# Designed miniproteins, single chains, continued (4): the designs that were tried, part 107

Each design is a single chain, and the fold is of that chain. pLDDT is the mean over its residues in the fold that is shown.

## One batch from the design tools (miniprotein)

Design m15717
Fold by ESMFold2-Fast:
Structure m15717 (fold): chain A 76 residues (1-76)
Amino acid sequence: KKKELIEEAEEHVKRAQRALQAGDDDAARRHLEEAIKILSQLPGTESLVEQARKRLAAGDLQGAIRALQLAIIKAK
């Protein structure tokens, strides 16, 4: 349950990084939005998930990835 959600979020963040490296910002953004939805279900990640949302709104996809990576570590 919790482990499955963490693994799903990790996979989405990894796919977002690959999409961004390939220049596919739209795909990267979609994967980051899915990771945000998943991590929002887990307690203790709220501040980092909110940072990721603000970074996405600002167009900072790299910053959003970094915030979600920290949220995943904190959720473990």
Scores: mean pLDDT 85

Design m15718
Fold by ESMFold2-Fast:
Structure m15718 (fold): chain A 82 residues (1-82)
Amino acid sequence: AKRVAVVGIGPIGSEKILELIEEGKEIVLVADISELKVEEAKKGLEPKYGTKALLIDAKDKEAVEKAAKEAGADEVIYAVPK
């Protein structure tokens, strides 16, 4: 299955993650600037899917791309507000 990283785990990002899982894609990484959202993703996604959750600013494209590559992502999807 195609492996994806999702940046932004607010309402839009959460909906996108569910959509990708339903399409048969593997969510290998989620990232957000909110510590609370990262902690929630660790509790919800890591035990069920093995998804890594990291505190990364979506504006730091280089940090996002490096983390996604290290997690083995084939693509990065940005689902951030504004």
Scores: mean pLDDT 79

Design m15719
Fold by ESMFold2-Fast:
Structure m15719 (fold): chain A 62 residues (1-62)
Amino acid sequence: MEEVKRKLEEAGERLERASREEKEAIASGDPEKRREAIERGAEAGMEAMLVSSEAIESLSRS
């Protein structure tokens, strides 16, 4: 559980950071910055989804 909890915390931090960067990129009006922020957000989202699957499995048994 501790390893899964740590991964969830890290994934959450990356998602929050990516969300802030995306908002900043949108505010800047720079399409390239927006694209980079979206790409980072998508990667962070995929990682969070995989870690969430592990957490759900652990909680279902524990």
Scores: mean pLDDT 76

Design m15720
Fold by ESMFold2-Fast:
Structure m15720 (fold): chain A 53 residues (1-53)
Amino acid sequence: SREELTKYARELAEKYNAPLEHIDTIVDMSLKYAKNEEQAKHLIDDAILGLGK
């Protein structure tokens, strides 16, 4: 669900010290382009790890 993906993204962002201001956008984009939850999490991982550098 969007709520579960938002929690996942927030926890990942906090772990890697990534800015939280983009979490909602990243989750919304993952839900729009992903075909399943695993793919959505993969898109979230890529976006947040890119911001954490």
Scores: mean pLDDT 78

Design m15721
Fold by ESMFold2-Fast:
Structure m15721 (fold): chain A 100 residues (1-100)
Amino acid sequence: PIPSRQQQLEALEQARKLAERAKELAKKRGDDRLVSYIEKFLELIDEAIAILQDPNATEKQRQQAVVFVGASATMLFLYAVQAKADEEIIELLREVAEIL
């Protein structure tokens, strides 16, 4: 079965909370570049939530928003691994990518 809009919104909210935790850890480590990338990713989550909650949005627009955020989550996770971020931050961003 295709996930409902409510299930998609719940997944985005969970991913947002995990990404916020990853951002706070990156701030404590002084990783300004990773903080910036996580902040941009959080903006994409907020945009996807807005599209999902928009009664005038088409199903195609909703699907594209969810797919784009998921792809962005994967790219952010891969960046953190390649940049050798702390394992706790990598694990949080991996969970974000798995949820989305």
Scores: mean pLDDT 89

Design m15722
Fold by ESMFold2-Fast:
Structure m15722 (fold): chain A 112 residues (1-112)
Amino acid sequence: MEELRERLREAQERLRENYEKMEESKKVSDEEYKKEGEKVIESMREYVESMRDYSKEQGPEMLKKTYEMFKEDSEISREMSEKSKNPVEKEFYEKMSEILEESAEEAKKELE
């Protein structure tokens, strides 16, 4: 339990730090934005895996909430991609949407 909680916390902190760096990179260039965006995508993969593992250990009700959260966040990311005028931002949110949707489907399978 404690190990899963610590892993989740570490993943959340990395995601936050990488997201902040990505936001600052938008002011520099599209090349830096893309580079920092890939780091956010990598940390998001770690985050969704850690959250799913933690939620599964907590039980079906928590896992269901995680499924619903990832499903909603995937839809938001997809909408952000569709509305984005910058190609780097569009690709970033599309990849984020895919990761969240994949993780939501995995959580749903674990509820069955």
Scores: mean pLDDT 87

Design m15723
Fold by ESMFold2-Fast:
Structure m15723 (fold): chain A 100 residues (1-100)
Amino acid sequence: MTPEEKIELTLDYVEEKIKRLQEVMKTRPEDYLEALKAFAEEILKIVEEMKNDPSLTKEQIEKLYERIIKSLEEFRKTLPPEAQKIVDETIKKIKEIVES
């Protein structure tokens, strides 16, 4: 798998997870906050893993993070205020991981 393929697969995975969360919000609204928290934890682990991947250049990692943050910012716009706080904290933590 090329570094470019790994990046695109990671982004596809994030988008698929966002789609599933939107389905949970419609079908099981009482469970979506817990599902969102689990998603946030998973995204942070992915970000940390990709940062430590020796096959990826710093530029590739920075572009990946920018695209993840953009996807999360768009997703945030579809959420109620309580859920928006979880996404905002996740974006903040991603930025902290990138800057460290």
Scores: mean pLDDT 82

Design m15724
Fold by ESMFold2-Fast:
Structure m15724 (fold): chain A 55 residues (1-55)
Amino acid sequence: MISPVDGSEMIPVEKEIPGVHSEVVDGVLYVSRKGRLEKEIEEGIKLLVEAVNKL
C-alpha cells in the first residue's frame, strides 16, 4: 500500500502519529513510512541536543 501524500509504503502501527498521514484498512492502522522516519529523526536530534546540554 502506497501513501498518496509522499509515495512511500504504508506500514501497520498500534496508534496514529500526529502530523503523519494515516489510514485505517480492515481495522488495522497504517502510517506513511517516510513520515514515520522523519519523526524518528526529529526525536533523535532532540535527544542529542538534550544530552549535550545536560552536562
Scores: mean pLDDT 76

Design m15725
Fold by ESMFold2-Fast:
Structure m15725 (fold): chain A 94 residues (1-94)
Amino acid sequence: SMEEEAIKEIEKIIKEVLEIAKKELSDEQYNKLKKTLDTLLEKLKSGEISVETAAIVLAHEIQELSKSLSDESKKKLKELQQRLMELAMRLRKS
């Protein structure tokens, strides 16, 4: 289903965000971010929140994270934000 595909895409984006963050954040900052994103994914998979809500929250977390990272990581995070925007557009058109 489109919902299952959207959940998988969000899960992939979360994984990529955490891989970027792991390289530049302290262990404390990384563990805090990981708990936030793991909680977001669990709520999404359980149906407690919609895909749209999860995408909005994830986009906000990426935007905040980007302020603390290198220019190379900011560029990669911007590409992930574009993937979230594209996902949201696909869901709205369907």
Scores: mean pLDDT 85

Design m15726
Fold by ESMFold2-Fast:
Structure m15726 (fold): chain A 69 residues (1-69)
Amino acid sequence: DAAEAVALAERALAAARAGDTATAKELFQQISKFPELAEAARGAAEAAEVSPVAGAVGADQILKMARSL
């Protein structure tokens, strides 16, 4: 549900901000099970491979999308 997506996105944002890109990527994979967020979650996981800052930007965008569901 939307609440689960928001909770996962908040955890992904916290992990990315802490520099824990591995945990952020795992959380993005869990978020990708939501069809509305799947494309954004894939993009965020790819961004996190480049830098933690890019991963955090992706996570923030997913959080905004999840709150709109």
Scores: mean pLDDT 81

Design m15727
Fold by ESMFold2-Fast:
Structure m15727 (fold): chain A 115 residues (1-115)
Amino acid sequence: MEEKLKEFLKKLFSQDPRYTDEEIEAFIEGLFDKDYSKIKLSLNDFFLLQLIARLTKGLPLEVFAYALLEFSRVSKASFYDIGIYGRILAEKYGIPFEIDESLTLESIRAELDKL
C-alpha cells in the first residue's frame, strides 16, 4: 500500500515542470522515512513547516505534501529533510496517509489558493 502511495505522489508532482525527478524522489523518500536522526532544518524551517501543517489540517495528503514541496523552493533545506519533517507533522496533526486519486494538480493548487 505504501509503495502505491509513493508512486501516485511521484506521478502527480512530476506533472509540475518546476521540479526534477530527483527532487521529487528525495522529497517522497523523506516523507515515507522513519529515521529522524538526519534532519537538518533551521528554526525558521521548523516554524514555517508547522504553520503549513496547521493551515492544511483536514485536507487530503496530496494537498499537504504539495504545500511542503512548494515550501522547498524557498528553503535552503534539502527536499529529503523537508519530506522527513513532513512525516512527523502528518503524524502530529493526524493527516492520514491516504490518497484521493480524483485530485489533480489544478485542484490541489485551487485548495492552496484558498489559504
Scores: mean pLDDT 82

Design m15728
Fold by ESMFold2-Fast:
Structure m15728 (fold): chain A 110 residues (1-110)
Amino acid sequence: SDELIEAIKEFAEGKKTPAGLKVLGQYLVSLGVFRGLSKEELLKISKRYKSGISEKEIETLIKLKKEKKTESPELSEELNIALKVAAYMYENGIVDKDEINKKLLELAKE
């Protein structure tokens, strides 16, 4: 999404705005769910980017993946949008699975 690209660009330029980092964190956690990262790894990414995603929301995201769903009323509106975009990107090969997996694992290591 344009928001993710902008957030990555701002982060790379040292412009660590809370809003930009939060959006990036929500998309990266959502992508990590589709890549099959553990709850603990997803929590580390969430905390690193100050995404505001709760442990309960991460559990909901993992459950939704198992049920092949991309929406839940238990998730914030913003996170539901991030999940739908991440699902679309992952399913349609817009994100290189090997490259994103490598980057997500590095983020989970702190």
Scores: mean pLDDT 72

Design m15729
Fold by ESMFold2-Fast:
Structure m15729 (fold): chain A 84 residues (1-84)
Amino acid sequence: LSEEQKALLEKANAYLKSKGLTHVKLVVDENGRVSFQIGDEVLPTPYDVEEFKEVFESDPNKLLDLLIELDFELGLKRIEEWIS
């Protein structure tokens, strides 16, 4: 990852923590795809780091919406309860 990409992930992770999502972390795979990590579970997003940057910088709330959608798709339905 470039320094800019690392800084972006740090900002996004800080945003998630500010929303009470202390158990959620953003990670990037070897192919540059962004994923949410919740403990041992990895929820891949449809976005690479550059696409993720556009989404996050346009509206950080879209990051929460995406996490809720991915959690729902896997039948976990936990994220709505964790947002405070």
Scores: mean pLDDT 74

Design m15730
Fold by ESMFold2-Fast:
Structure m15730 (fold): chain A 66 residues (1-66)
Amino acid sequence: SIEEKVREKARELGFSEEEIDEIVEAVKGGLEAVERALLRIALRHPSPEHLARLSELGKFIKSLLE
């Protein structure tokens, strides 16, 4: 499923289980929900390394939903 692919990619990128669960739940709401979830996560942990991982994950999810 798309949810399983997103969960695996997020785990590979080193996200916490809480972040992964939030992102996977957002996938059910579509791209706008995903973008909002990624923004919330970015605001909670705005390090350059974390933002780079969020950008990579966002591109991956967009490729699956479009």
Scores: mean pLDDT 85

Design m15731
Fold by ESMFold2-Fast:
Structure m15731 (fold): chain A 67 residues (1-67)
Amino acid sequence: MIDEIIQRANDLFEQAGQLVRQKKYKEALLKLAEAYYLYAEAYEMQGKKDMAAAYRKKADELREKAK
């Protein structure tokens, strides 16, 4: 269900914010990447393929930066 995916993405986004405050930047980047993958899934389910592709690309960039 889209609402459940969005809720999970929002929770991960909030966790990432808390990790940034703790200076745990690598963990924060990984949580942000996961959140963006979920946003991409939600947009794909809505038929907004361009937005889904953009969010997936951003998630890949964040995950690469965390390495």
Scores: mean pLDDT 83

Design m15732
Fold by ESMFold2-Fast:
Structure m15732 (fold): chain A 86 residues (1-86)
Amino acid sequence: VKITSLEVKSEKVNDADKITMSMTVSGEGTVVMELEYNGQKQYVLAGFAKPGETVQASAIGPIETATVTAKVVRNGKVLDTKTYTK
């Protein structure tokens, strides 16, 4: 199973940066968004995806310094990881 697309968008909501990840997978798995900034990691469950499905997760964090990483997990194993590059 592989991450076939990863898109990241950001918008201002009440003076906070809302970061939204959209991910498509080649096979079945649970999709997790990892947001890392200032040495802290936040995990958001996007959902269970099937082949060709797009799932989405959003988190609040500093877009200018944050790293967004998508992971697809099945049976407790990380099958693929993709980091968004600006």
Scores: mean pLDDT 81

Design m15733
Fold by ESMFold2-Fast:
Structure m15733 (fold): chain A 68 residues (1-68)
Amino acid sequence: DELLEKIKKILEEAGIKIEEELLEELAELSEGSLVKAGEILREALKLGGGKLDNESLKEVLEKEKKKK
């Protein structure tokens, strides 16, 4: 859960609002790695054209699930 708290803080400081369920899924898929979480968030940011939202993050999380 330390990873989830760190992700929440980073997004709050950036003024980004994401549903907690998606952040929990991100933390699980990252397997405790902040580096992996950052990679997923960067992919979502690219998909959103430089804006991170619930839809872009959900799409990237679905893609990551298919890799595993």
Scores: mean pLDDT 77

Design m15734
Fold by ESMFold2-Fast:
Structure m15734 (fold): chain A 68 residues (1-68)
Amino acid sequence: SLSKRNFIQQFLKLGQPQLSAGQAQNLAEQLWQNQQNQDELVKILQQHLGLPQEQAETLAQILIELLS
């Protein structure tokens, strides 16, 4: 839903204040589309946030729980 995407955008802005609204929206949409695929979430998080694999895996697990 739109409210979950907005939550992701707010979460990312709090954790990554340098993300633009457009970057946060694009990331939120990609996370929403891949919410049941951990490997794709890890890849998306690494590409958009520059996280190392271990941190991206941890965040992906948290996001799967929140988006389900």
Scores: mean pLDDT 72

Design m15735
Fold by ESMFold2-Fast:
Structure m15735 (fold): chain A 63 residues (1-63)
Amino acid sequence: SEIEERYEFDRALRVLSTVPLEEVAKRLGLTPEQVRDILAGKVELTPEQREKLLELAREIESR
């Protein structure tokens, strides 16, 4: 479901916004500036990048 996938993605971005950009960037293999652009919705992600981002958000939520 496109709506459910969008909801999960928006939730993941919210979770990641609570973590320092440098930590998220290190875990995703990106720069802090690229992470900031992703959180601002400026970058279109590939399905692979989207899944990695969702996995990281789940790890952060699990503690």
Scores: mean pLDDT 78

Design m15736
Fold by ESMFold2-Fast:
Structure m15736 (fold): chain A 90 residues (1-90)
Amino acid sequence: AAAALAALEAEYADVDVEKLSPDELAELMLRAARVRFAAARAAGDADALRRAGDDALEGAREAEKLGASEELVRELRELAEEARAEAEAL
């Protein structure tokens, strides 16, 4: 989980985000958010789950601002809500 997150963060850092389409950037953000969420769930870390949720929600706002598809924005928002619900249950 941690190794996968680190690898994705490194991939994210090396990507020229200005050359990505809004949908490609939103898909990258969604992949990153899903990896963070999965890692937080595996750790049972409520604070990490809240951060994953906040990151996903901010990702949804940025994706919408960039004109990404409604489906990608919705998936980011759904992930944020799931992460918050999981954090509250811990």
Scores: mean pLDDT 77

Design m15737
Fold by ESMFold2-Fast:
Structure m15737 (fold): chain A 89 residues (1-89)
Amino acid sequence: DEEDERVQRELEKIDQEELEKRVQEIVESLRPKAEEARKEYEETGDKEFGEEKMRELGREAARRLREVLRELGMSEEIVEYIAEKIETR
């Protein structure tokens, strides 16, 4: 995938240690909300509600990641490509 090759090339140019740290901070901040959404799904059995909550968390993660990637100097096109992949999972 040409876009994946561009992502890899731009990742080589940025501070990867700082990126890893910032990504870990995003994951840790959203983990309690993701765990709460999973527990609610287990108790209610409402798959659609649980999936919607997880999509909302994915959008928040993508929003925060866009800010981090832009701060580290990645191009807007690659930032949006990465964020869209996270939002659509």
Scores: mean pLDDT 76

Design m15738
Fold by ESMFold2-Fast:
Order: C-alpha cells, then structure tokens, then sequence
Structure m15738 (fold): chain A 67 residues (1-67)
C-alpha cells in the first residue's frame, strides 16, 4: 500500500539519521521516530516492516547510549 511505502521510506531515512547523528538529542529524535514507525507498521499488520523498525530502534538506542 501507499502507506507501507511511505513508512518504508521513513525507515530508510531513520537508518541514515541514526548513522549520521552527532548528538544525543539527534539520536533520541530518531529513536522516537523508529518507535512510532514500528507502532504504525504493527497497526497495518506489516510484520516485516515492524521487525525492521525494531532493529533501527535498537541501533538508535545504542547510539543514544554511546553519545
């Protein structure tokens, strides 16, 4: 669906954002984004997208802890 495609594009943006984040505040913004995207993916029943969003959330969480 168009909604799933938008979420997938959002996920790719979050992945890049996590990698490029230079501050705790930036990393926290992407952490929040990944959490919201996972929730929306779960609401749509897109288990694959929800799992990928969970992985991005974990990477963002690790980035927050390291900054």
Amino acid sequence: SAEEERLRRGLEGLRRGVEEAESRAMAQTFLHGARELRRKAEELGDEELAEEAREVYQRASEKVASL
Scores: mean pLDDT 85

Design m15739
Fold by ESMFold2-Fast:
Structure m15739 (fold): chain A 72 residues (1-72)
Amino acid sequence: MKAEIEEWNKKPIEEQYELALKHGEILKKKMLEQSKNGGPISEDEINKIFEQEKELVEQAKKQGLSVEELHA
């Protein structure tokens, strides 16, 4: 995980946004599968979390902020 974060931070900011959105979609799909199998987080909660994350990435793009600052 730490080595992957270092590689992430070396990428151009535009690529960081696209990777964040791509990873978000993958994680959302996994969490929705876990929720259907009786996981601790509801599908509605998962949808709200990832909708908010997507909005934050779009706001970061408009403001020229990094994904790392967004996750702080």
Scores: mean pLDDT 70

Design m15740
Fold by ESMFold2-Fast:
Structure m15740 (fold): chain A 87 residues (1-87)
Amino acid sequence: MDKEELVEEARRVAKALEGVEISLHPSQRENFDDAVKKLGLEEVVEKSDPKTKIMLQQISLLSVYRKDTPEEAGRRILQSYGALPLP
């Protein structure tokens, strides 16, 4: 998986959700942190703004466990927040 594509998609999704309140459920934090670690994105996540950090964690989870491409993961997140129509 291209780490640069995943980071770019996370920033794109974060910008598209500007003004939308987003939070991660605390009970899922271990799964998000594990996915970020598996992709070697810990430093990028640490240096990112809060919204981009959440998007990096969500896209990482979908990419590791669902095997989504970054684009598929980003689209799924945007659909879940109502920013894109459901298929």
Scores: mean pLDDT 76

Design m15741
Fold by ESMFold2-Fast:
Structure m15741 (fold): chain A 95 residues (1-95)
Amino acid sequence: SAEEEKKKLQEEVFKLYSEASKKTEEAVKAAEKAGKLDVAEEVRKKWQEVIEESGKLINEYAQSEKALEALKEVVKKFSELIEYLEKVLEELEKE
């Protein structure tokens, strides 16, 4: 059902948010330790953009027929952020 799918997506959003939050802190710390302050700033900016866009989607569509589409878009945004953060961490580890 749509209600079951919504609950599953909300749980997935929470897990992805937690993972992205931890990886953002790790990437910022690694970038700062490497002296790459521009990379640290870009990571913070990317995190802020995803948080603001995701919050807007959830707040605007939470009680509409578009709630499932909004949650799926939030899942996509956090998944893409995590992929970006993993790539940043891999590049920083090579130094």
Scores: mean pLDDT 86

Design m15742
Fold by ESMFold2-Fast:
Structure m15742 (fold): chain A 87 residues (1-87)
Amino acid sequence: MFELDEKEKEELKKLAIEETKVTAELQSLENAPNGHTITEVSGPIYGEEVSFTFDLSKIDEEELKKRLKEIEERMRKLSLELEKKEK
C-alpha cells in the first residue's frame, strides 16, 4: 500500500462519496422519470458507512451531469499527482 497524505485521503474519500451520490441521483432519475420520489443510497466507502437521501423533484439533470464530469476530472488529476509521488 502506498502512503497517502491525510489531506489526499480526505479528498479522495469526499470525491468518491460525491461521485456515488451523483451517480445514484442520475440512475434514480432514469428509473423513475414519472414520479417525485425520495430515494436512499447507503454503503461502505473507504471503510466508512455512508447514507444519503434525495428528492428527485429537486434534481437538475444537467447540473448533475456537469458535477459528475467535474468529479471525474478531479479524480483524474489526483490520480496523476499520486502517480508522480510514487516515483
Scores: mean pLDDT 64

Design m15743
Fold by ESMFold2-Fast:
Structure m15743 (fold): chain A 77 residues (1-77)
Amino acid sequence: MNEDIKKAKQKMKEMKELIKELSKVSKTKEDTKLLARATILMSGIDYAIKTKNYEELQKLIKEAEELISEIKKRIKS
C-alpha cells in the first residue's frame, strides 16, 4: 500500500547512498558482490512497485534492511 511504497522508496534512497560510499572506499571482490546484490534488489523493488505486488514488496523491504546493515558493516570495517 502507500505506506509500503514510501518505506521502499526510503530504503532505495539509503541503498543508493551506501552504494556510492562503498564504491569510493572499497573495490574488493566482496564489495563488488554487495554492489551487484544491491542493484538486483533495487530492480526487484522497482518492479514490485510498478506491478503493485505488495506481498513481494514487503519481502524485498526486509531483504533491503538486511543488505543495508551488511553494507554499513563493510564501509565501517
Scores: mean pLDDT 79

Design m15744
Fold by ESMFold2-Fast:
Structure m15744 (fold): chain A 67 residues (1-67)
Amino acid sequence: SLLKKFYEAIPPLKVEDTVEEYKDKVKAFLKSQGYEDLIPEIDKIYEEYKDDISLFGAAVNELLVSL
């Protein structure tokens, strides 16, 4: 599962984490797994939820489950 590999590579979200830093980690992960074409979708999710790390994380999880 791509989602399982994601959580093995990227630590759980913390309240002190920034959405921007987490976004960069997600984009790097997708590129490493051969899903570079999905990077624009991550940027769209960031625009929607840039001020809410919990909603950003939930939207990223939904995207990864859909793959």
Scores: mean pLDDT 76

Design m15745
Fold by ESMFold2-Fast:
Structure m15745 (fold): chain A 102 residues (1-102)
Amino acid sequence: MEEELEKALEELLKVAKESLKEVYEKGRDTEALSEGLAKVAALGQELQRRFGKQGNLDLMDLIEEAVQEIIATFGKSVKDNVSFEEAEKKLEEIVKKFKEKA
């Protein structure tokens, strides 16, 4: 249970970081931001479906909360002109927080 949640959160962080990097490399335009957020949301939905099928509703809810916080932080960091390094660090802190709740 704990290992499955940790793996899911690590997968989510990896996709969020890769998407964030692409947004910054493309100059933080609205299209790049929209594409990045869509990739994170799509993985979040897939992870929620995986835990739902296993009957792990508490883990499904934790993934939903983590995805919502990542999306909010991702979008705000890009709009507020936060550096890539600082934005990436914020995403890492969110994932660490959710791992500690397991």
Scores: mean pLDDT 83

Design m15746
Fold by ESMFold2-Fast:
Order: sequence, then C-alpha cells, then structure tokens
Structure m15746 (fold): chain A 86 residues (1-86)
Amino acid sequence: MFSDAALALSPELRYYQELLAEAEKIKPDLRFVIEFHRYLNIVYTKIKDPEERKELMEELLEILRESESVEEFREKASELIEKRLS
C-alpha cells in the first residue's frame, strides 16, 4: 500500500503537526515539546468536536508560551483538560 503523509492525515492531524512545529519554535526544549505532544494527543483522543479541539489546542499553545517550566505547563495543561472533560 502506498501512503502519502498529506493523504494519511485528516485536517485535524495536519493542524496537530503544525502546532508541534510551532511549539518547537516557541520552546526549543525537548521536554516542553514532549509534554505538549502528550496533551495534544489527549485532546485528539478525548475531544470529539473539531472546533473544541482547535480551541483547546490553541489554549495549550498559549499555556506553553507563558510557562517558565515543564512542571508549570503540565499543571496548567492538566487543569485545562480536566475542566473541559468535566
């Protein structure tokens, strides 16, 4: 089977990859990027509405920009996800 990355990815997954690239530019620290990737994956697996996914992913990116430590990012990202899943 032939698979093209652009054909294999939904628009949401393509946006996911774009956000990961943006995260690397904002925080060029692998620890931040790993945690950001983890929370993006949670959003894609748990949130079914594509508009809510986009809003949550954008909020996660802003939390990443404002966070001074990986622990701060994890705490704030977890709180955001918990509130939206409740």
Scores: mean pLDDT 75

Design m15747
Fold by ESMFold2-Fast:
Structure m15747 (fold): chain A 98 residues (1-98)
Amino acid sequence: MSKREKVEKKIKELKSDPRFEPLWFGPSLEELKENPDFNKVIKNPWSLELIENLLEKGQISAEEAEKLLLTMIENYLKVYEGTELAEIAKRAKEEIEK
């Protein structure tokens, strides 16, 4: 498998597992409005859907997609530390690193 195929497969596996559903589309618009700092971080990906679309459209390389996946996970771990959402992100990181 190419690196691109491996990354695409990993994203699809995470998007097929209901345990990771909160990561599929990211935080709600209501949450964005309540947290001004999140609007600054929106430059970083908050959803698997965004990373998948960028990769499928050829706007990013497989290496960039892998980096963005890890960046997304780190964002969830940092911003939502001590919540169930951070625990979901931690499990997703373990699946990505397999």
Scores: mean pLDDT 71

Design m15748
Fold by ESMFold2-Fast:
Structure m15748 (fold): chain A 98 residues (1-98)
Amino acid sequence: SLEEQRRRRHELLVRRIEGVADYLKKMAEKYGISLEELRKIFEEELKRNKSDFVALQYLAVLVLEGASEEEIRKVGEKYNLPDFAEAAIELRRRREAA
């Protein structure tokens, strides 16, 4: 069903953002780059090019910084990426519950 397809797509997006977050955290630690600096880089890149790949990285940094659900949702609205924002919110909720 379309509802099952939507649920599966949502879960795949959550897992993709989680994988990107884990990678970015390791790279930031390895190269001594702050999460704030990474956020600025990806935000500037996303303003230049509305790439799904850049959007995933930007949202992953927001999750790592502990950004609020409201802040993440506003980013999804601003860049017309509501499904990515909802996936990032779900990942944030899972991380807080752990």
Scores: mean pLDDT 83

Design m15749
Fold by ESMFold2-Fast:
Structure m15749 (fold): chain A 72 residues (1-72)
Amino acid sequence: KPTPEQIEAEVAIALAEIYYAIAKLSGDITPEQLKEIEDLISKARDALRQGNYQEAIELANKAIEKIKEAFK
């Protein structure tokens, strides 16, 4: 059974991916901002694969914050 930290990391990444998909479809975010968000999600997935769940959560949340900033 996955640990609570693993579940939290997987959920955070899934939320970041959903926000990224919405952001990409909106057309309101620059290609440079989309690339930064994509890179953060990629790093979060790499951290998850390595078992670095806290790092994965931090990177995923950073991606979500960048998306929120872009819509301000």
Scores: mean pLDDT 84

Design m15750
Fold by ESMFold2-Fast:
Structure m15750 (fold): chain A 98 residues (1-98)
Amino acid sequence: STTTVTYSSADGSLTITLNADGTMTGEGTAKTNAAALELMGLFLDYANEQAANGVTSASLTIKTAAGETYTMTLVRKGGYMALTPESRQVLVDLHERA
């Protein structure tokens, strides 16, 4: 079975699905780049909590009101979830534009 968690705020929403195969997927919407960055942080934190429970990879897609789409991929390294180099660059670029 899958487990779904939803976060909602005035500036965006994030739905996270825990899959039976040890993957975690997220879909979000954000009104601003700052809100998108906040949702990415929430997803990373939750992925790290779930690494202890068998999550081995995670992927997030966030769409902004401006029409931008951001993707973030995490892979398990021992006891924590690590950003891919491409995903780190997305966070840097997004932070500079926020």
Scores: mean pLDDT 85

Design m15751
Fold by ESMFold2-Fast:
Structure m15751 (fold): chain A 68 residues (1-68)
Amino acid sequence: MSPEEKKAEDAFLALYLGLENNDQTLVDQGKALLSTVPEEVVKKTLDEAKIDPEIKEKLEKHVAEVFK
């Protein structure tokens, strides 16, 4: 795993925990961390993740907001 892929995974974990706990600070931290990773690496990391489709859709929406 590349350092960028690990950073993307850490960012997605923070974002997921923030969404599940309604913690806007964690959501903002996760989005900020994602913005420091190349968009292609973020999308690849999410695409390769074996997670629930509902969770994946929620994360994809936030990724779209970060890379507008």
Scores: mean pLDDT 79

